# Ledger of designs, part 32: designed miniproteins, single chains, continued (4)

Each design is a single chain, and the fold is of that chain. pLDDT is the mean over its residues in the fold that is shown.

## One batch from the design tools (miniprotein)

Design m13091
Fold by ESMFold2-Fast:
Order: structure tokens, then C-alpha cells, then sequence
Structure m13091 (fold): chain A 94 residues (1-94)
């Protein structure tokens, strides 16, 4: 399993925990964020090794944002904004 697949697995575990107590609106946002992360990993695995390293570091920031949200340290709106910004950063590398 690649390093990108490993970070996706950790991110999915965090989202699975958040989904247990999420409202229907929060659940929809979390499911979209996880789908974005899956697509990023799929596209990232096709990239050169240096680009994959950059994507991995940004995915680590996504994981941190997801963990901070699960811990109640940031709001859903702050989490979503961070995820959108980080997704745009990754798309600029592809």
C-alpha cells in the first residue's frame, strides 16, 4: 500500500468516527470531503515522485484539519474552508 493510500486510510478512520455523531448536514459535508480525498489520492498516484511528496504533505494537513474538527477544536465551516483551500493547492500541482 502506498504512502498516499495509508494517509487516505487514516483520514477515512477519522471521518468514520465523526460520522457516528454527525447531523445530516455535517454527514453530507464529511462524505464530500472524503470523496475529494479519495480522488486526490487516485490522481496523485499517477504523478511524479516529487509531486506525490507535495500531495502527501498537503494530505497530512487535511488529516490534521479532520482531527481538529473531530476533537471540537474547529467548526464545520472552518474545517470545510481548510479542506477547500488545501484541495485547490493540490489541484494546482496536477
Amino acid sequence: MSELEKILEELQKVFDEALKTASPFEKARLEVALEWAKRIVEEGEKADPETQKKILEILKEMLKAARDYLAGKISLDEFWKKFVDLRIEILSLL
Scores: mean pLDDT 83

Design m13092
Fold by ESMFold2-Fast:
Structure m13092 (fold): chain A 65 residues (1-65)
Amino acid sequence: MMEEAIEAGYEYLEKNREKFLSMTLSEQIAELTRFLGEKFPEMSDATLRWLAQLALGRWLRDQSR
């Protein structure tokens, strides 16, 4: 499900916080999309990228707090 993918992405970002904070935005999106593709191989690349951006947006907002 869409929510499950967003939650999985957020958890992956938290687990790899230091790595992601050292990356550019394009690198963060690419790596998170790759991870979600491994977890949800049935989803299209477009859907995975969109979900990755949603998870990343939520995570970056929390990091700025």
Scores: mean pLDDT 82

Design m13093
Fold by ESMFold2-Fast:
Structure m13093 (fold): chain A 96 residues (1-96)
Amino acid sequence: EEFSLEEIEEDIAELRKKDELSALIAEAIVQGYLEGLDRDAQLERAARVAAEALGVSMEELEEIGREAQKKYNLDPSLSRAELRMLGVRKLVAERR
C-alpha cells in the first residue's frame, strides 16, 4: 500500500522463485531502509545475509571486493560495506 510496499513484496516473492539469494539481499536492504538505517548499514546487513547464504565470512567478501576493485579500477574510496557488497556481486556473477 504505502510507498508501493505491496509491489516490493511481490517483486521479492517473484525473485525468490528464480534467485533465492538475490531475494534475500533485496529483502535485507528493504528492511534496513524501512528501519531508517543509512546506506552503509543497509549494505552491511545485506552483505551479512548473503555471506551466510553463500557460506563465506564477511572478511572473505571484503577481500574479494578489494580484488575486484583493483582488477576493474573502481573507486578507491569505497566503504567496507560497499567492498563487501562488491564481493557478494562478484560471487553471485560467478555462480559458485
Scores: mean pLDDT 77

Design m13094
Fold by ESMFold2-Fast:
Structure m13094 (fold): chain A 72 residues (1-72)
Amino acid sequence: ELDKFRKELAKLIDELIEEGADWDEMMIKLMELLAKKTKSYDLLEEFKKALEAGDYDKARELANKLYELFEK
């Protein structure tokens, strides 16, 4: 369930970069929720920096790490 959503989230990050829009804000909000539940605020900060820099590979990796921690 969460693994499937994590994969969809990674795909959405790629689409956000392509389409631009406020979906970046949506993804940040989702990652904020995950970071709050997992206490992984360092990963959240890195995720935000990756999105801001346009480093989508790193953003996907960080989103997957946040989801992995939340799944536990």
Scores: mean pLDDT 71

Design m13095
Fold by ESMFold2-Fast:
Structure m13095 (fold): chain A 96 residues (1-96)
Amino acid sequence: SIDRSARILRDGLRRLGVEVSFDTARQIVRIIRRGARDRDPVGAARDTRRLLLDAGLSEEDARRAAGFVGTATSLASQGMDIDTAIRRAIDGMIRG
């Protein structure tokens, strides 16, 4: 469900120091789902950056979150389930 994926996403972004509302997290999950369907991780990253800047986040936080969304979208476009793709992308950013 979008709500489950949004909770995973929001909690992961919080671990990266990026705070988003639950509604914003739900919008990002929709962006990831569309980007995975369309096989467009670059577009998903761009749309996420714009969404977060419009929500008042700093360019640094928006860029960091957009990079993560690009990675998650790429993994999902290759057949990884959305929740696993989100977790994998967050873990990669925390470890590297």
Scores: mean pLDDT 88

Design m13096
Fold by ESMFold2-Fast:
Structure m13096 (fold): chain A 72 residues (1-72)
Amino acid sequence: SSEMEKKLEEAIEEVRREGKRLRASQDLVDTAIQQLRAVYDELVRKGYSVEQATEILENVLREVLGWLKAQA
């Protein structure tokens, strides 16, 4: 749905902002974004509700941001 797509776009922008703040390489940022896209695709495929998908995507975003910080 467009609401889920908006949540993905917001998560990607957060990864880009954090990557810039950390001066992370583009390869690390791209890897983080790819992880978010893969999770989003699976949530859509399995037919999760917007509310459930948002919660899962927010948790994955926290993990991805933590990973990005550790790699930078």
Scores: mean pLDDT 86

Design m13097
Fold by ESMFold2-Fast:
Structure m13097 (fold): chain A 89 residues (1-89)
Amino acid sequence: SAEIQSLINKLTALEIAMIGAIMDGNFDLAKKYLDDAKATIKQLEALLKQGKSAADIQQITQQAQAELAKREKRFKELIEQQKKKEKEK
C-alpha cells in the first residue's frame, strides 16, 4: 500500500540522516534518528501484520526484530568508525 511504501521511504531517509549526523559528529542527533527509525519499524510491523495468518505474523515479527538489531548494530559500528577517524586527526 501507499502507506507501507511511505514508511519504507521514511526508514531510508532516517538511515541517511543518521549517517550524516554521525559524520558531522552529532551523535545525540544520530540517536534521535535511530529512535525514530525503531518507532517506524514497529509501525510498519503492525501494518504488515493486518489480515495475516499466524505463520506470516511470526515471520513478520522475526523480520522486524532482525531490522531493529541491524539498525542498532550499524549505529554502534558507524559511531566507533567516526570516533577512530576523529582520533587520528
Scores: mean pLDDT 86

Design m13098
Fold by ESMFold2-Fast:
Structure m13098 (fold): chain A 98 residues (1-98)
Amino acid sequence: SEELLNEAVKLVEKKDFEGALKLIKEIDDYTVLDENGRGVPHIAVVVGDKRLFELAFLMGGEPGRPDKDGLTGEDLARKYGSEKGIKLIEELKEQAKK
């Protein structure tokens, strides 16, 4: 899983969000972190997949956890300019107000 996670992070850095989503869907362990403290929950937020974000949260992942650079999934989505990721973040913030 760590190998797939590392590859998904590289795809995010290349702004290949569709490739990253395809790859992270193959990971069953949502608690695995890479060398920088990034996990499936971070990538799920960046790629903007609401269902995968919810699954990662329910299965012991921590979507709000900062990586070793202090960046959350929201910070990474904004940093790499993922429109779908930013839309997911805004939707989740709106749902939290209800």
Scores: mean pLDDT 77

Design m13099
Fold by ESMFold2-Fast:
Structure m13099 (fold): chain A 90 residues (1-90)
Amino acid sequence: SSKVEKILEEIKKLAESIKNPKAKELVLEIAELLKKMHENAKDKKKVLEYLEKINELGQQLEDLGLPNEKLEELSKLIKEFLEEVDNESM
């Protein structure tokens, strides 16, 4: 879907706005995990494993002191991505 692709690009744009190199890498890893989750949507075990990993990376971003504004934007984009994947038959 063009919508899930657009959300992934917005997450990548968010990563480019992050000055901390490690935090930027974690946000890009979240985008990659979301992409893999969508590609493996039929495999419920894989989907759960990716979601768990994304949650762990989110906690690491908080530990790195990523601004609350960027954490909230990332959380919103992840939620929008998950909602779009649930609405698709892919």
Scores: mean pLDDT 84

Design m13100
Fold by ESMFold2-Fast:
Order: sequence, then structure tokens, then C-alpha cells
Structure m13100 (fold): chain A 96 residues (1-96)
Amino acid sequence: MLVEKAVEAAKKMIKAKSKEEFLEILREAEEELKKLAEENPEDEEGQRHAVAILTSVAYYLLQGKIEEAEEVVENAGDRELVEARARALFAEIRAA
């Protein structure tokens, strides 16, 4: 459920025609995921997975890396890969 919502939002963000459009899609997706997380607080694994998808896609789109954003969506079902890549991205940002 959470992951499906994150993937749907990520696909819309990738297809957005402007930075303003994809940031609005991201904002709406974050609000929807927060609501779903409040309704399912025990699904910590699904919450982490959904956040990893959205944050990775948003980060790549902010850098103009559309192909990398698409790869996150293509591999969205591989939770370990998505979460590992998200951690590597945030570690790189902190090291820079």
C-alpha cells in the first residue's frame, strides 16, 4: 500500500514538465504517505521503503538525473536494493 503510493507518485514526478510541478507532486505524496503511516504505524518497514523511493527519486530529479530516477522506480519492489541505494546517496551528501 505505502510502496504502491510512493511508486505512483514517483512516476508522476518523473513525467512532470517543470520543477514546480514535480515539487507539488512530491508534497502531495508526502502528505498522503504521512496519513497512511498514521493509519498503519506498525508498518515501519513499508514506511522506510516508501520514503526511500520518494527521496531517492526526488534527489535524482533535483540533479537532472532522470535515468537514475527511472531506475529507482524499475527496482521499487527490491526493498533491500532501494534502501541500500538511498543510504549510499545520503552518506554521499553528508560527506560532500
Scores: mean pLDDT 78

Design m13101
Fold by ESMFold2-Fast:
Structure m13101 (fold): chain A 94 residues (1-94)
Amino acid sequence: SSTKSLEGSFEAGENVTVTLTLPNDITVIVTLTVTESGHYKITVTASLDDDNTVIVTVTVESEDGFHRTVTLHAGQVASDPKVYRAGVELAKPL
């Protein structure tokens, strides 16, 4: 697996892109769209499951105690170099 973390203040309408590299030249590009302004701690993990599917887990924590985890299936791994993309909106639950 590959993991990146970032923390900062973001404004509504911003996009944050995180690029992770897995074995066999697999690149995972995760775009996070900020829908609510705030201070966030974001952890993005890309891994392979038992079916060789690229799994992206995004954990978002805010300073007001909001915590969200999103798991996405970005696609199955092939032997050739691949670029996988995933999108997540950073929004608080109602």
Scores: mean pLDDT 70

Design m13102
Fold by ESMFold2-Fast:
Structure m13102 (fold): chain A 62 residues (1-62)
Amino acid sequence: MVTGSQVASALAALGIDLSKISGEQLVLLAELISEGASPREIIERTGLPLSEEQVRALQERL
C-alpha cells in the first residue's frame, strides 16, 4: 500500500513543487495509485496540475 509520504518523496524526485499540493491531495493521490486508477482518473479526482506522463512516471516509482 502506498503512503502520502512515499508519494511526496516520489513527486520531489520528479522535480514537482510540493508546496502547491495539500496534505489531503497527497493522501487521495496515494489511495488512487494503490487502487490502480488510471492517470486520467487521478488527475480528474485530485485536481492536481499534473500531466498524464507525470502521473505515469509517479506510478512507476511507487
Scores: mean pLDDT 79

Design m13103
Fold by ESMFold2-Fast:
Structure m13103 (fold): chain A 87 residues (1-87)
Amino acid sequence: SKIEEAIKQLLELAKELAEAIKNKDFERIKELVEKIEELMSTLSKEELLEASRALVQHVVDDKSLSEIEKAALLAIASELQLRAKEL
C-alpha cells in the first residue's frame, strides 16, 4: 500500500539521516531533510498519523538502534504529527 511504502521510505531516510549527522555531512543532511519533507507532503492526515505511530513503534521494538537513530526517528515522528494537526 502507499502508506506501507511511505513508512519503509521514512525508516530508511531516518537511518541515512542519522549516519549523515554522525559524519557531519551537512550537504547530505540537507538532501535527506528535503526528501523527508517531500514524502510527508504526499501523505493525508490519516497517513501522517499512521506513519508517526509506526516510527514510534519501531523505536520501541528495535533494541539495536543507536541514540542518533532514535533521535532521528522521533524527530520525524513529531514532524508528522505537527503536519497532521495543520490538515
Scores: mean pLDDT 90

Design m13104
Fold by ESMFold2-Fast:
Structure m13104 (fold): chain A 69 residues (1-69)
Amino acid sequence: AEKAAEGAKEGTLRGGGSQEAADMAYNFAKRAGDDPFKAGLMAVIGAHLGGGSNDAARVAGTGAYEAAK
């Protein structure tokens, strides 16, 4: 959960997302527990809800998935 959330936040910022998008991706990915696929999906949803672009959301999802596995 924590690793996925950190991966989501870092990924969102690297993908050009705002701090708001990164914080939303972090909170959503944290709820996924240790499931890497759920972490990736939640990170994408969170990044989009926080105003992130498709690129920011994709990198958020990849970061969360990679950190969770």
Scores: mean pLDDT 81

Design m13105
Fold by ESMFold2-Fast:
Structure m13105 (fold): chain A 71 residues (1-71)
Amino acid sequence: MMEEVRSAFGARALGILLGKGLSDDEAKQALLHMTPVLMSDDPAVLEEAVERLEKAEDPVEEAKRLGEEYA
């Protein structure tokens, strides 16, 4: 289900953000920027977003960009 996919995506994204050295508050703020992506009906969009965060040098700016693209 999309709800399960979104939950798994959120957990993976949080893990990536924390793993890149963000504080808990910074990681939560980045996830809030990505709310439009999390509300996507396309699992491929969620997978692309996770890959982009993992590869990003600045994950907060990438999260903002993702949020803007899917707003």
Scores: mean pLDDT 76

Design m13106
Fold by ESMFold2-Fast:
Structure m13106 (fold): chain A 85 residues (1-85)
Amino acid sequence: SVDDILDNVINLLKRFGIELSDEEIEDLRNALLNAKGSLSTKQQIALNLGMIYYLRRQAKLNPSAKEINDQSIEDLQKEIDKLNS
């Protein structure tokens, strides 16, 4: 289910030391509910969003890598857009 995918991504991020805000959890839930396609497509969207949340934290911790992190985030956003096409 969508809730199972959401819980799995939240738990994965916690293992990487990332705690999502209530706002980020709601954004992730809404992205999964609004996504078209199969559960496997929704899972791929959830993993890509999880990676974006990770990279945003990394950019804050390592400003010298900001340009590389920002490019990776843009690439992941484009992939999410394709999955929602």
Scores: mean pLDDT 84

Design m13107
Fold by ESMFold2-Fast:
Structure m13107 (fold): chain A 97 residues (1-97)
Amino acid sequence: EEELQQFEQAVSGLNDPDIGARLAAVGKLIDFLKSKNEEIVLKALNETDKILEVIDEVPEEEVKNNLKKKLKAALEELLKSENEEIAEKAIESLGKL
């Protein structure tokens, strides 16, 4: 599906040599945590460590804090998921913040 292809492009973007491109990829992956496709949400949750690594590279505290708040909000919403695996992975990801 198109959404899965867009997700894979965002994951690839996390390894881009340009920090701006990596930050754009982080934003897209956080948005994928809000997807109605549970497979995409699970794949995005598996990228949490890489997402946090890129956020920690941000030199501007306001941008860093805003990205962490956005990620935390998305993860907290996933705690309400009827999918047990999604809820459990969201708890694990919140513990890494």
Scores: mean pLDDT 85

Design m13108
Fold by ESMFold2-Fast:
Structure m13108 (fold): chain A 88 residues (1-88)
Amino acid sequence: DEEAAADPAAFGERLRAHVEALAEKMREYIKTASPEEAKELIEKHRRMLEEERALLPTLPPVARPVVEEALELFEEKLREIEKEREEA
């Protein structure tokens, strides 16, 4: 990404903040959603994660580690949300 090339540290912080905001939004939705709606939302985001991960080799070298770290964080958040749902 052009933005990552200009300021990798700031780009990384923005990606991290975006992932955390997205995870919180998902948790909020799941609290009021049916079990089926919650499952569909998680599956949709898991598919999105896999698609983004497949695009990593197409990214500029400077952006790749930053995006990879953000995707790893998002995967961790998805696992936490799935576990929270199973325990609820």
Scores: mean pLDDT 78

Design m13109
Fold by ESMFold2-Fast:
Structure m13109 (fold): chain A 83 residues (1-83)
Amino acid sequence: SAADERAIERYVAAARAAGVELSEAEVEEIRRALPEARKILEEMINSDEEKAQEIYNSLDPTLLRALEMVSGLLAEQARQEAA
């Protein structure tokens, strides 16, 4: 999706700015995980804090990375809309 593609582009750009070059395989793995990460984030937002923590603790490292990217982008968008 467009949102997923933007998330990947921002992450890759931020990594490059920090002097870290991601491999094509790493980018592809994140790309595949983003749709699932968005669904998981929606479930966490609609759950109480205890259940959200349980979900977070059960995630694969790849899904955790993708979830953090999606969560960060949503937080930035919310700040821009509030301004």
Scores: mean pLDDT 71

Design m13110
Fold by ESMFold2-Fast:
Structure m13110 (fold): chain A 75 residues (1-75)
Amino acid sequence: MESPVEKVKDVLVKFLATHGYLEEAKELAKTSDEDFVEKAVEIIKKLPEKLKEHALKLLRKLNTPVAKEIIEKLE
């Protein structure tokens, strides 16, 4: 069954891969649900400001508890 973490992970992995962050996408895809929020925050913080802003907009649209936790840790 799809978990809320799996949905957010899928969206962010595809976003990273689409923008050329293939190693970051692989790292995030391999991350456990327990460590997912911390790893996602680490990766997004390293992105250029424009891509970081786009990632935040995607997370806000998902409107899940996991997405909200990532946003709170980035702001």
Scores: mean pLDDT 82

Design m13111
Fold by ESMFold2-Fast:
Structure m13111 (fold): chain A 75 residues (1-75)
Amino acid sequence: DEAIIELIKRSIKRVVKDKNTADAIVKKLEQTAEEKSFDEAIKVAEEELIKAGVSENIANAIRDSALTLKKTEEK
């Protein structure tokens, strides 16, 4: 799961142009993964990306990629 979280962090930093906003979303993703679950963390990341002005299509694509990687245990 850590490798997938790192990939999602990179995706967030790529799509969110403002570094402070990207860092805040990454922090919330990490906190949710520690306190709840991977699935809940990915859901929170999607919601925070949409709130930050990222399109729903891009936010959904990042979520779906993360969940697919976890399901197939791909790198």
Scores: mean pLDDT 78

Design m13112
Fold by ESMFold2-Fast:
Parts: C-alpha cells; sequence; structure tokens
Structure m13112 (fold): chain A 96 residues (1-96)
C-alpha cells in the first residue's frame, strides 16, 4: 500500500472537514470543527490514544450528520473517511 506523510493525512482530513461543513446544519458545525481539531492535534503530537479517541468522536459526529446528506453526498463522505482511515492505519503501523 501507499505510504502516507502527516501532511497528506492532514490534507485528507481538511478535505473531509470542508465537505462536512458545506453540507452540515449550522448547529453541528462547531462539533465538526472541534473533533477535527482534536484529531489534527493528536496526529501532530503522535498521540496514538488521542487519534483513536478523536476518530471515534468523528464517527459519532458523522452519524449525526448522516440524515442531512443525500445518498450521493453520503458516498463522498464514505470515500473521504475510507481514505482518512487507510492513511491513519498505514501511518500508525509505521510509528509502532
Amino acid sequence: DKEYTKEEILEVLDRLEAFLLKHAPPELQPEIRSVVEKLKEAIENDDFEGVDKALRELFEVLQKIRPYLTPEQQAEVDRLLTELIKALVTYYNKKK
């Protein structure tokens, strides 16, 4: 599989955040920004427990957003999320 740098992981995360903020209702936008910021901080600090925790929180936020998305938009979120998880798993395995 492809190697991922921290910069590439953060770029995927930024694309996911931008997509979610575009389609999420205003009341969920602070929660999206908060969880993404926690995940970015954990990645930058190589805090693997923090990455796992923030990723679980991101999944919870995605479940709240899901009813506001069309099937096409949900497919794009799933695509970006899959890329993010693949990048994190690949990067995480190299750091252990």
Scores: mean pLDDT 83

Design m13113
Fold by ESMFold2-Fast:
Structure m13113 (fold): chain A 100 residues (1-100)
Amino acid sequence: STLTDEQLIAAGAYYAWLEETQPEAVAALLARMAAALPPEEAERLRARLAELRARLRALQPDFAVRPGEEPGELSPEVAELLREYLRLLTEMADRAAAAL
């Protein structure tokens, strides 16, 4: 079973909310995943995540939502950025797992 577009958008928004409310825990998780990757690749992925996060914040400051809340009406651009954000997080996690 694959996630729907709506579920991917909601997951991305929720992950962004975790980063805002529990930044130390999210940073620790990302650091652990990065430690399993080549340094140059880890830097590239983290830089891209930061870029996407900054762009999301600039386009729609309230895009991050609590668990159980639906994101408000999102522009197609914001929705696509949330999908890309979750895709990169998943890629980083999958690559870290493969390196273990």
Scores: mean pLDDT 73

Design m13114
Fold by ESMFold2-Fast:
Structure m13114 (fold): chain A 78 residues (1-78)
Amino acid sequence: MRLQRLYGTQAGTVIVSGAARGDSEDKLLEEAQKYRDKGVKESSKIGEDLGKETEKLVDEYIKQAKFNSDGFLESRKK
């Protein structure tokens, strides 16, 4: 669980903070990917079930956030 939080928090923070600073998308994604890879490697030592649960949880959060963001932006665009 700790590594799952570290991965999500660190990767998300790197992307958001870098975007706010105007860092290049390539560099920002590479940094976030590095944290993701590290988290996956460490999680692999704990067990496969944790990895599967993490992927599903992250996917659900991203999908929900995109749904809300897209709807909100479409509404405001008017």
Scores: mean pLDDT 55

Design m13115
Fold by ESMFold2-Fast:
Structure m13115 (fold): chain A 60 residues (1-60)
Amino acid sequence: GKEQELRKRLFEAAKALAANRDGSVSVREIAYKYGFPSQATFTKAFREQFGVPPSALLRP
């Protein structure tokens, strides 16, 4: 279903964020790459699925 597809996109986006060690790709770019209409929509869905914001996967 649509929810299962959303979950797969969120997991793929999470992997991409974790691999972004040099910070060369922004959260916004990841959101659009994985089919989200905005960074805000992506951030909300990500927090609902994982309990943390996407920025938590970016290293300081």
Scores: mean pLDDT 77

Design m13116
Fold by ESMFold2-Fast:
Structure m13116 (fold): chain A 92 residues (1-92)
Amino acid sequence: DAITYLQQASGYGGQAVDHLQQGDIDGAISYIDQAIRYVQRAYDIQPNPHARQAIDHLRRARDHAQQGDIDGAIRDIQRAGRHIRRAIRDLL
């Protein structure tokens, strides 16, 4: 269901932050891509404005990570995480 996909996306976002803190940009991007995929699956099942905003922030995080901007990437992952939590709350 949509909530389960959002919870999985949140987990991948956390893994992305851990990899960014270790300087593993490639690993972080892989986890960001997984987070985007799972939020998109949730959105496709049950559209929610916060899920859409989470996707936008995760895409910006990916761009920051590709540019080597670790702090910017973490900031956008954290923003996406807040929107994921709001989406879960809306769907409960």
Scores: mean pLDDT 92

Design m13117
Fold by ESMFold2-Fast:
Structure m13117 (fold): chain A 75 residues (1-75)
Amino acid sequence: MEQAIADIQALLKQTTNPEAQARLQQILDLLQANTTPVGQIGIALRIIGELLDETDPEVQAALQQALQAVLQGLR
């Protein structure tokens, strides 16, 4: 999970879209607060839910990359 946090921090530094930055920061805060596998699965499900409702392609791309990092941290 440390690698997932690092990957999302790098993504946040590269992102210029303020909405995508806000979503990535919220995901980072949740990952730092939730150290259990169950809590981390809950974060992945939250990102999936946000992806289903999101229509901005830049925000969708950021959320997809964050989801992939979290899922890799769980494997």
Scores: mean pLDDT 81

Design m13118
Fold by ESMFold2-Fast:
Structure m13118 (fold): chain A 110 residues (1-110)
Amino acid sequence: TDPAALAARTLAGVEAGEKRHIEEVAKKSDELIKQYKELAERYTKLAEEASGDPYLREMYEAQRKYWETKAKAYEEIKKDVSKGPEAMAEIRRAQGELNRKVAEYEKKAA
């Protein structure tokens, strides 16, 4: 068994799963977009309330940016499902940034 062939098969499975997820997102997009915009608004208010704690504020601002990015990505998928992979890559990038900011906050709180 060729390890490269196994890796290619695994990647094809991930890509098929992503395509299916994109199609499901397009179908439920209005509800998801609304929820993500509401979460972004919630974190905007939490960041404003955290004005006395710069690390907590940065964490809430990172959360707001993540949910805004996710809402925008889902709006793009709703308009054109062929943009789904690009939109999902943008979500993964925003999630990575959020994870880094959360880890920094936890490190400062410890």
Scores: mean pLDDT 78

Design m13119
Fold by ESMFold2-Fast:
Structure m13119 (fold): chain A 107 residues (1-107)
Amino acid sequence: HMSRVKERINRLIAKMEELAPERADEVRELGDFLLSKAEENPIAVGAAADMAVKAFQSLAEGNLEEAERIIERLKETVLEHAKRSGMDPEKAEEIAEEVAERLRRLV
């Protein structure tokens, strides 16, 4: 599961870079954060990374309103996945809040 999670996260980071090449440094910093948490928190990191890709897709389309909406729902989505997996909700919330904060700085 762990190697597959990191492979998936790396693919999602590559997609974010493709969608927002003008924000490469911010995407790299977000990617480093996600990879640093992936081994211990695969479900929360996977959910957060997927939501980040959706936010970057909306930004690439010029839809700032949808990007903000996705960011606002990120914490709820990550916590929902964490609860279903039996993961520590406090750790999932910490990861979700950091990812949402980084994405808000880009909008």
Scores: mean pLDDT 81

Design m13120
Fold by ESMFold2-Fast:
Structure m13120 (fold): chain A 61 residues (1-61)
Amino acid sequence: DADALASEVTGELVRSTGDPEEDIRLATRAFQAAKQAILDAIQQGRSDQARDAAEEAVRKV
């Protein structure tokens, strides 16, 4: 489940900035980036690497 994995990775890697509005914005961007990376990995036949792809995408947010 791409949504579940994206949510998990986002929650593990995105840290609070002390600003609730910025935290929501960063979490939203990270979730979308992670989900896209997961879907891309699956589309390329690399579903076994979906988590690694999601983590890499979140680190770039």
Scores: mean pLDDT 80

Design m13121
Fold by ESMFold2-Fast:
Structure m13121 (fold): chain A 109 residues (1-109)
Amino acid sequence: AAAREARREARVARANAAVKEAKEAYEKGEGRRFAEESLARAEELLEEAEALLESDPERALELAQEAAAEVARAATAAFLLGDEEALARAAELGARIAEVERAAREAIA
C-alpha cells in the first residue's frame, strides 16, 4: 500500500538526515556534544514511550521512532569519534527501543 511505501521512505529520509547532521557536527568539532545530547534525548523519549505503552500505544510508537532517530544520530557521531562507550550505549538504547516498538505495534493490532 502507498502508506507502507511512504513510511519506508520517511524512515530512510530520517536515517539520511541523522547521518548528515552527525557528520556536520563532527566536522565542526561538536561531535561529542552532539552524541551526548542525542543519547540524552533518546533516553527521555524512550522513558516516555515505555510509560505510554498501555494507555496510548500509538503515541508510544511515535516516541519510540523519534528515539530511534536520536540513537542513529548518536551512533553516527560516536562512530566518527571512535567513542566505543557511546556506541555501546547507543546499541543498548536501540535494543530497548526495538522492544517498545514491537510491543506498541502488537497493542495497536
Scores: mean pLDDT 83

Design m13122
Fold by ESMFold2-Fast:
Structure m13122 (fold): chain A 92 residues (1-92)
Amino acid sequence: SSAQHQELQDKLDELEKKAKDLIKKAKKAIEENASDSELEKIMNELVKVSEEVSRLRQQALAQGDRTLVQRAIFLESEITMTIMQINVTKRS
């Protein structure tokens, strides 16, 4: 339904904003040689956002909403890449 589409779109917009803020925070923390503890805190928050995006993607898929599915996949990819960058930095 149109109402279900709008609800998922609004939730994805919220998750995109949260993810972008966390990705910026992660990049700054890496550049400034932040502690492993600070990097782990950011990574844990990114993992939680990724889990919410994954749930939203499954709901969008069940509703046949291809546009929201593609947006969710793209966002999951950006979060995954940021987590990988944090892990590489921590292993250095």
Scores: mean pLDDT 89

Design m13123
Fold by ESMFold2-Fast:
Structure m13123 (fold): chain A 60 residues (1-60)
Amino acid sequence: SLKEKLETYRKLVEQFKKRIEELKKTADPSDPLAQREIRAYEKAAKFAEEMVKKLEEILS
């Protein structure tokens, strides 16, 4: 169901944002792998947020 997908993407946004905060606090700025992981989560969070907006528009 679209409503279940909306709830899933909202939870994913929350989880990704929490993980990004954790990584930013613990990651060494000179570690390219850690910085790449942060960027990957930021892109994933943005995608999930865009999906939330689209699903909200469909359901409204």
Scores: mean pLDDT 85

Design m13124
Fold by ESMFold2-Fast:
Structure m13124 (fold): chain A 77 residues (1-77)
Amino acid sequence: DDLKKKAEDYLKLMNQYSDNLEKARSLKSVNPEIGSLEEGYNNALLTYYSGKYNELTKKINDKEKKTDELNKLLKLS
């Protein structure tokens, strides 16, 4: 399912930006200016893809629920 694959892709991006955010926080201890810029950048992207992931998982859940309802009706017929 393209939607599930897209959700997995967003989750991978979220994990990547989360890891980068931890690295940026470590960098802040030695270079506060660059570390703060990297933190802001990665946090913004993490927030963006988190929003996209949540929207997409809602669509997947709605689609699966409707498919289950249809399958139940087809079994009853």
Scores: mean pLDDT 83

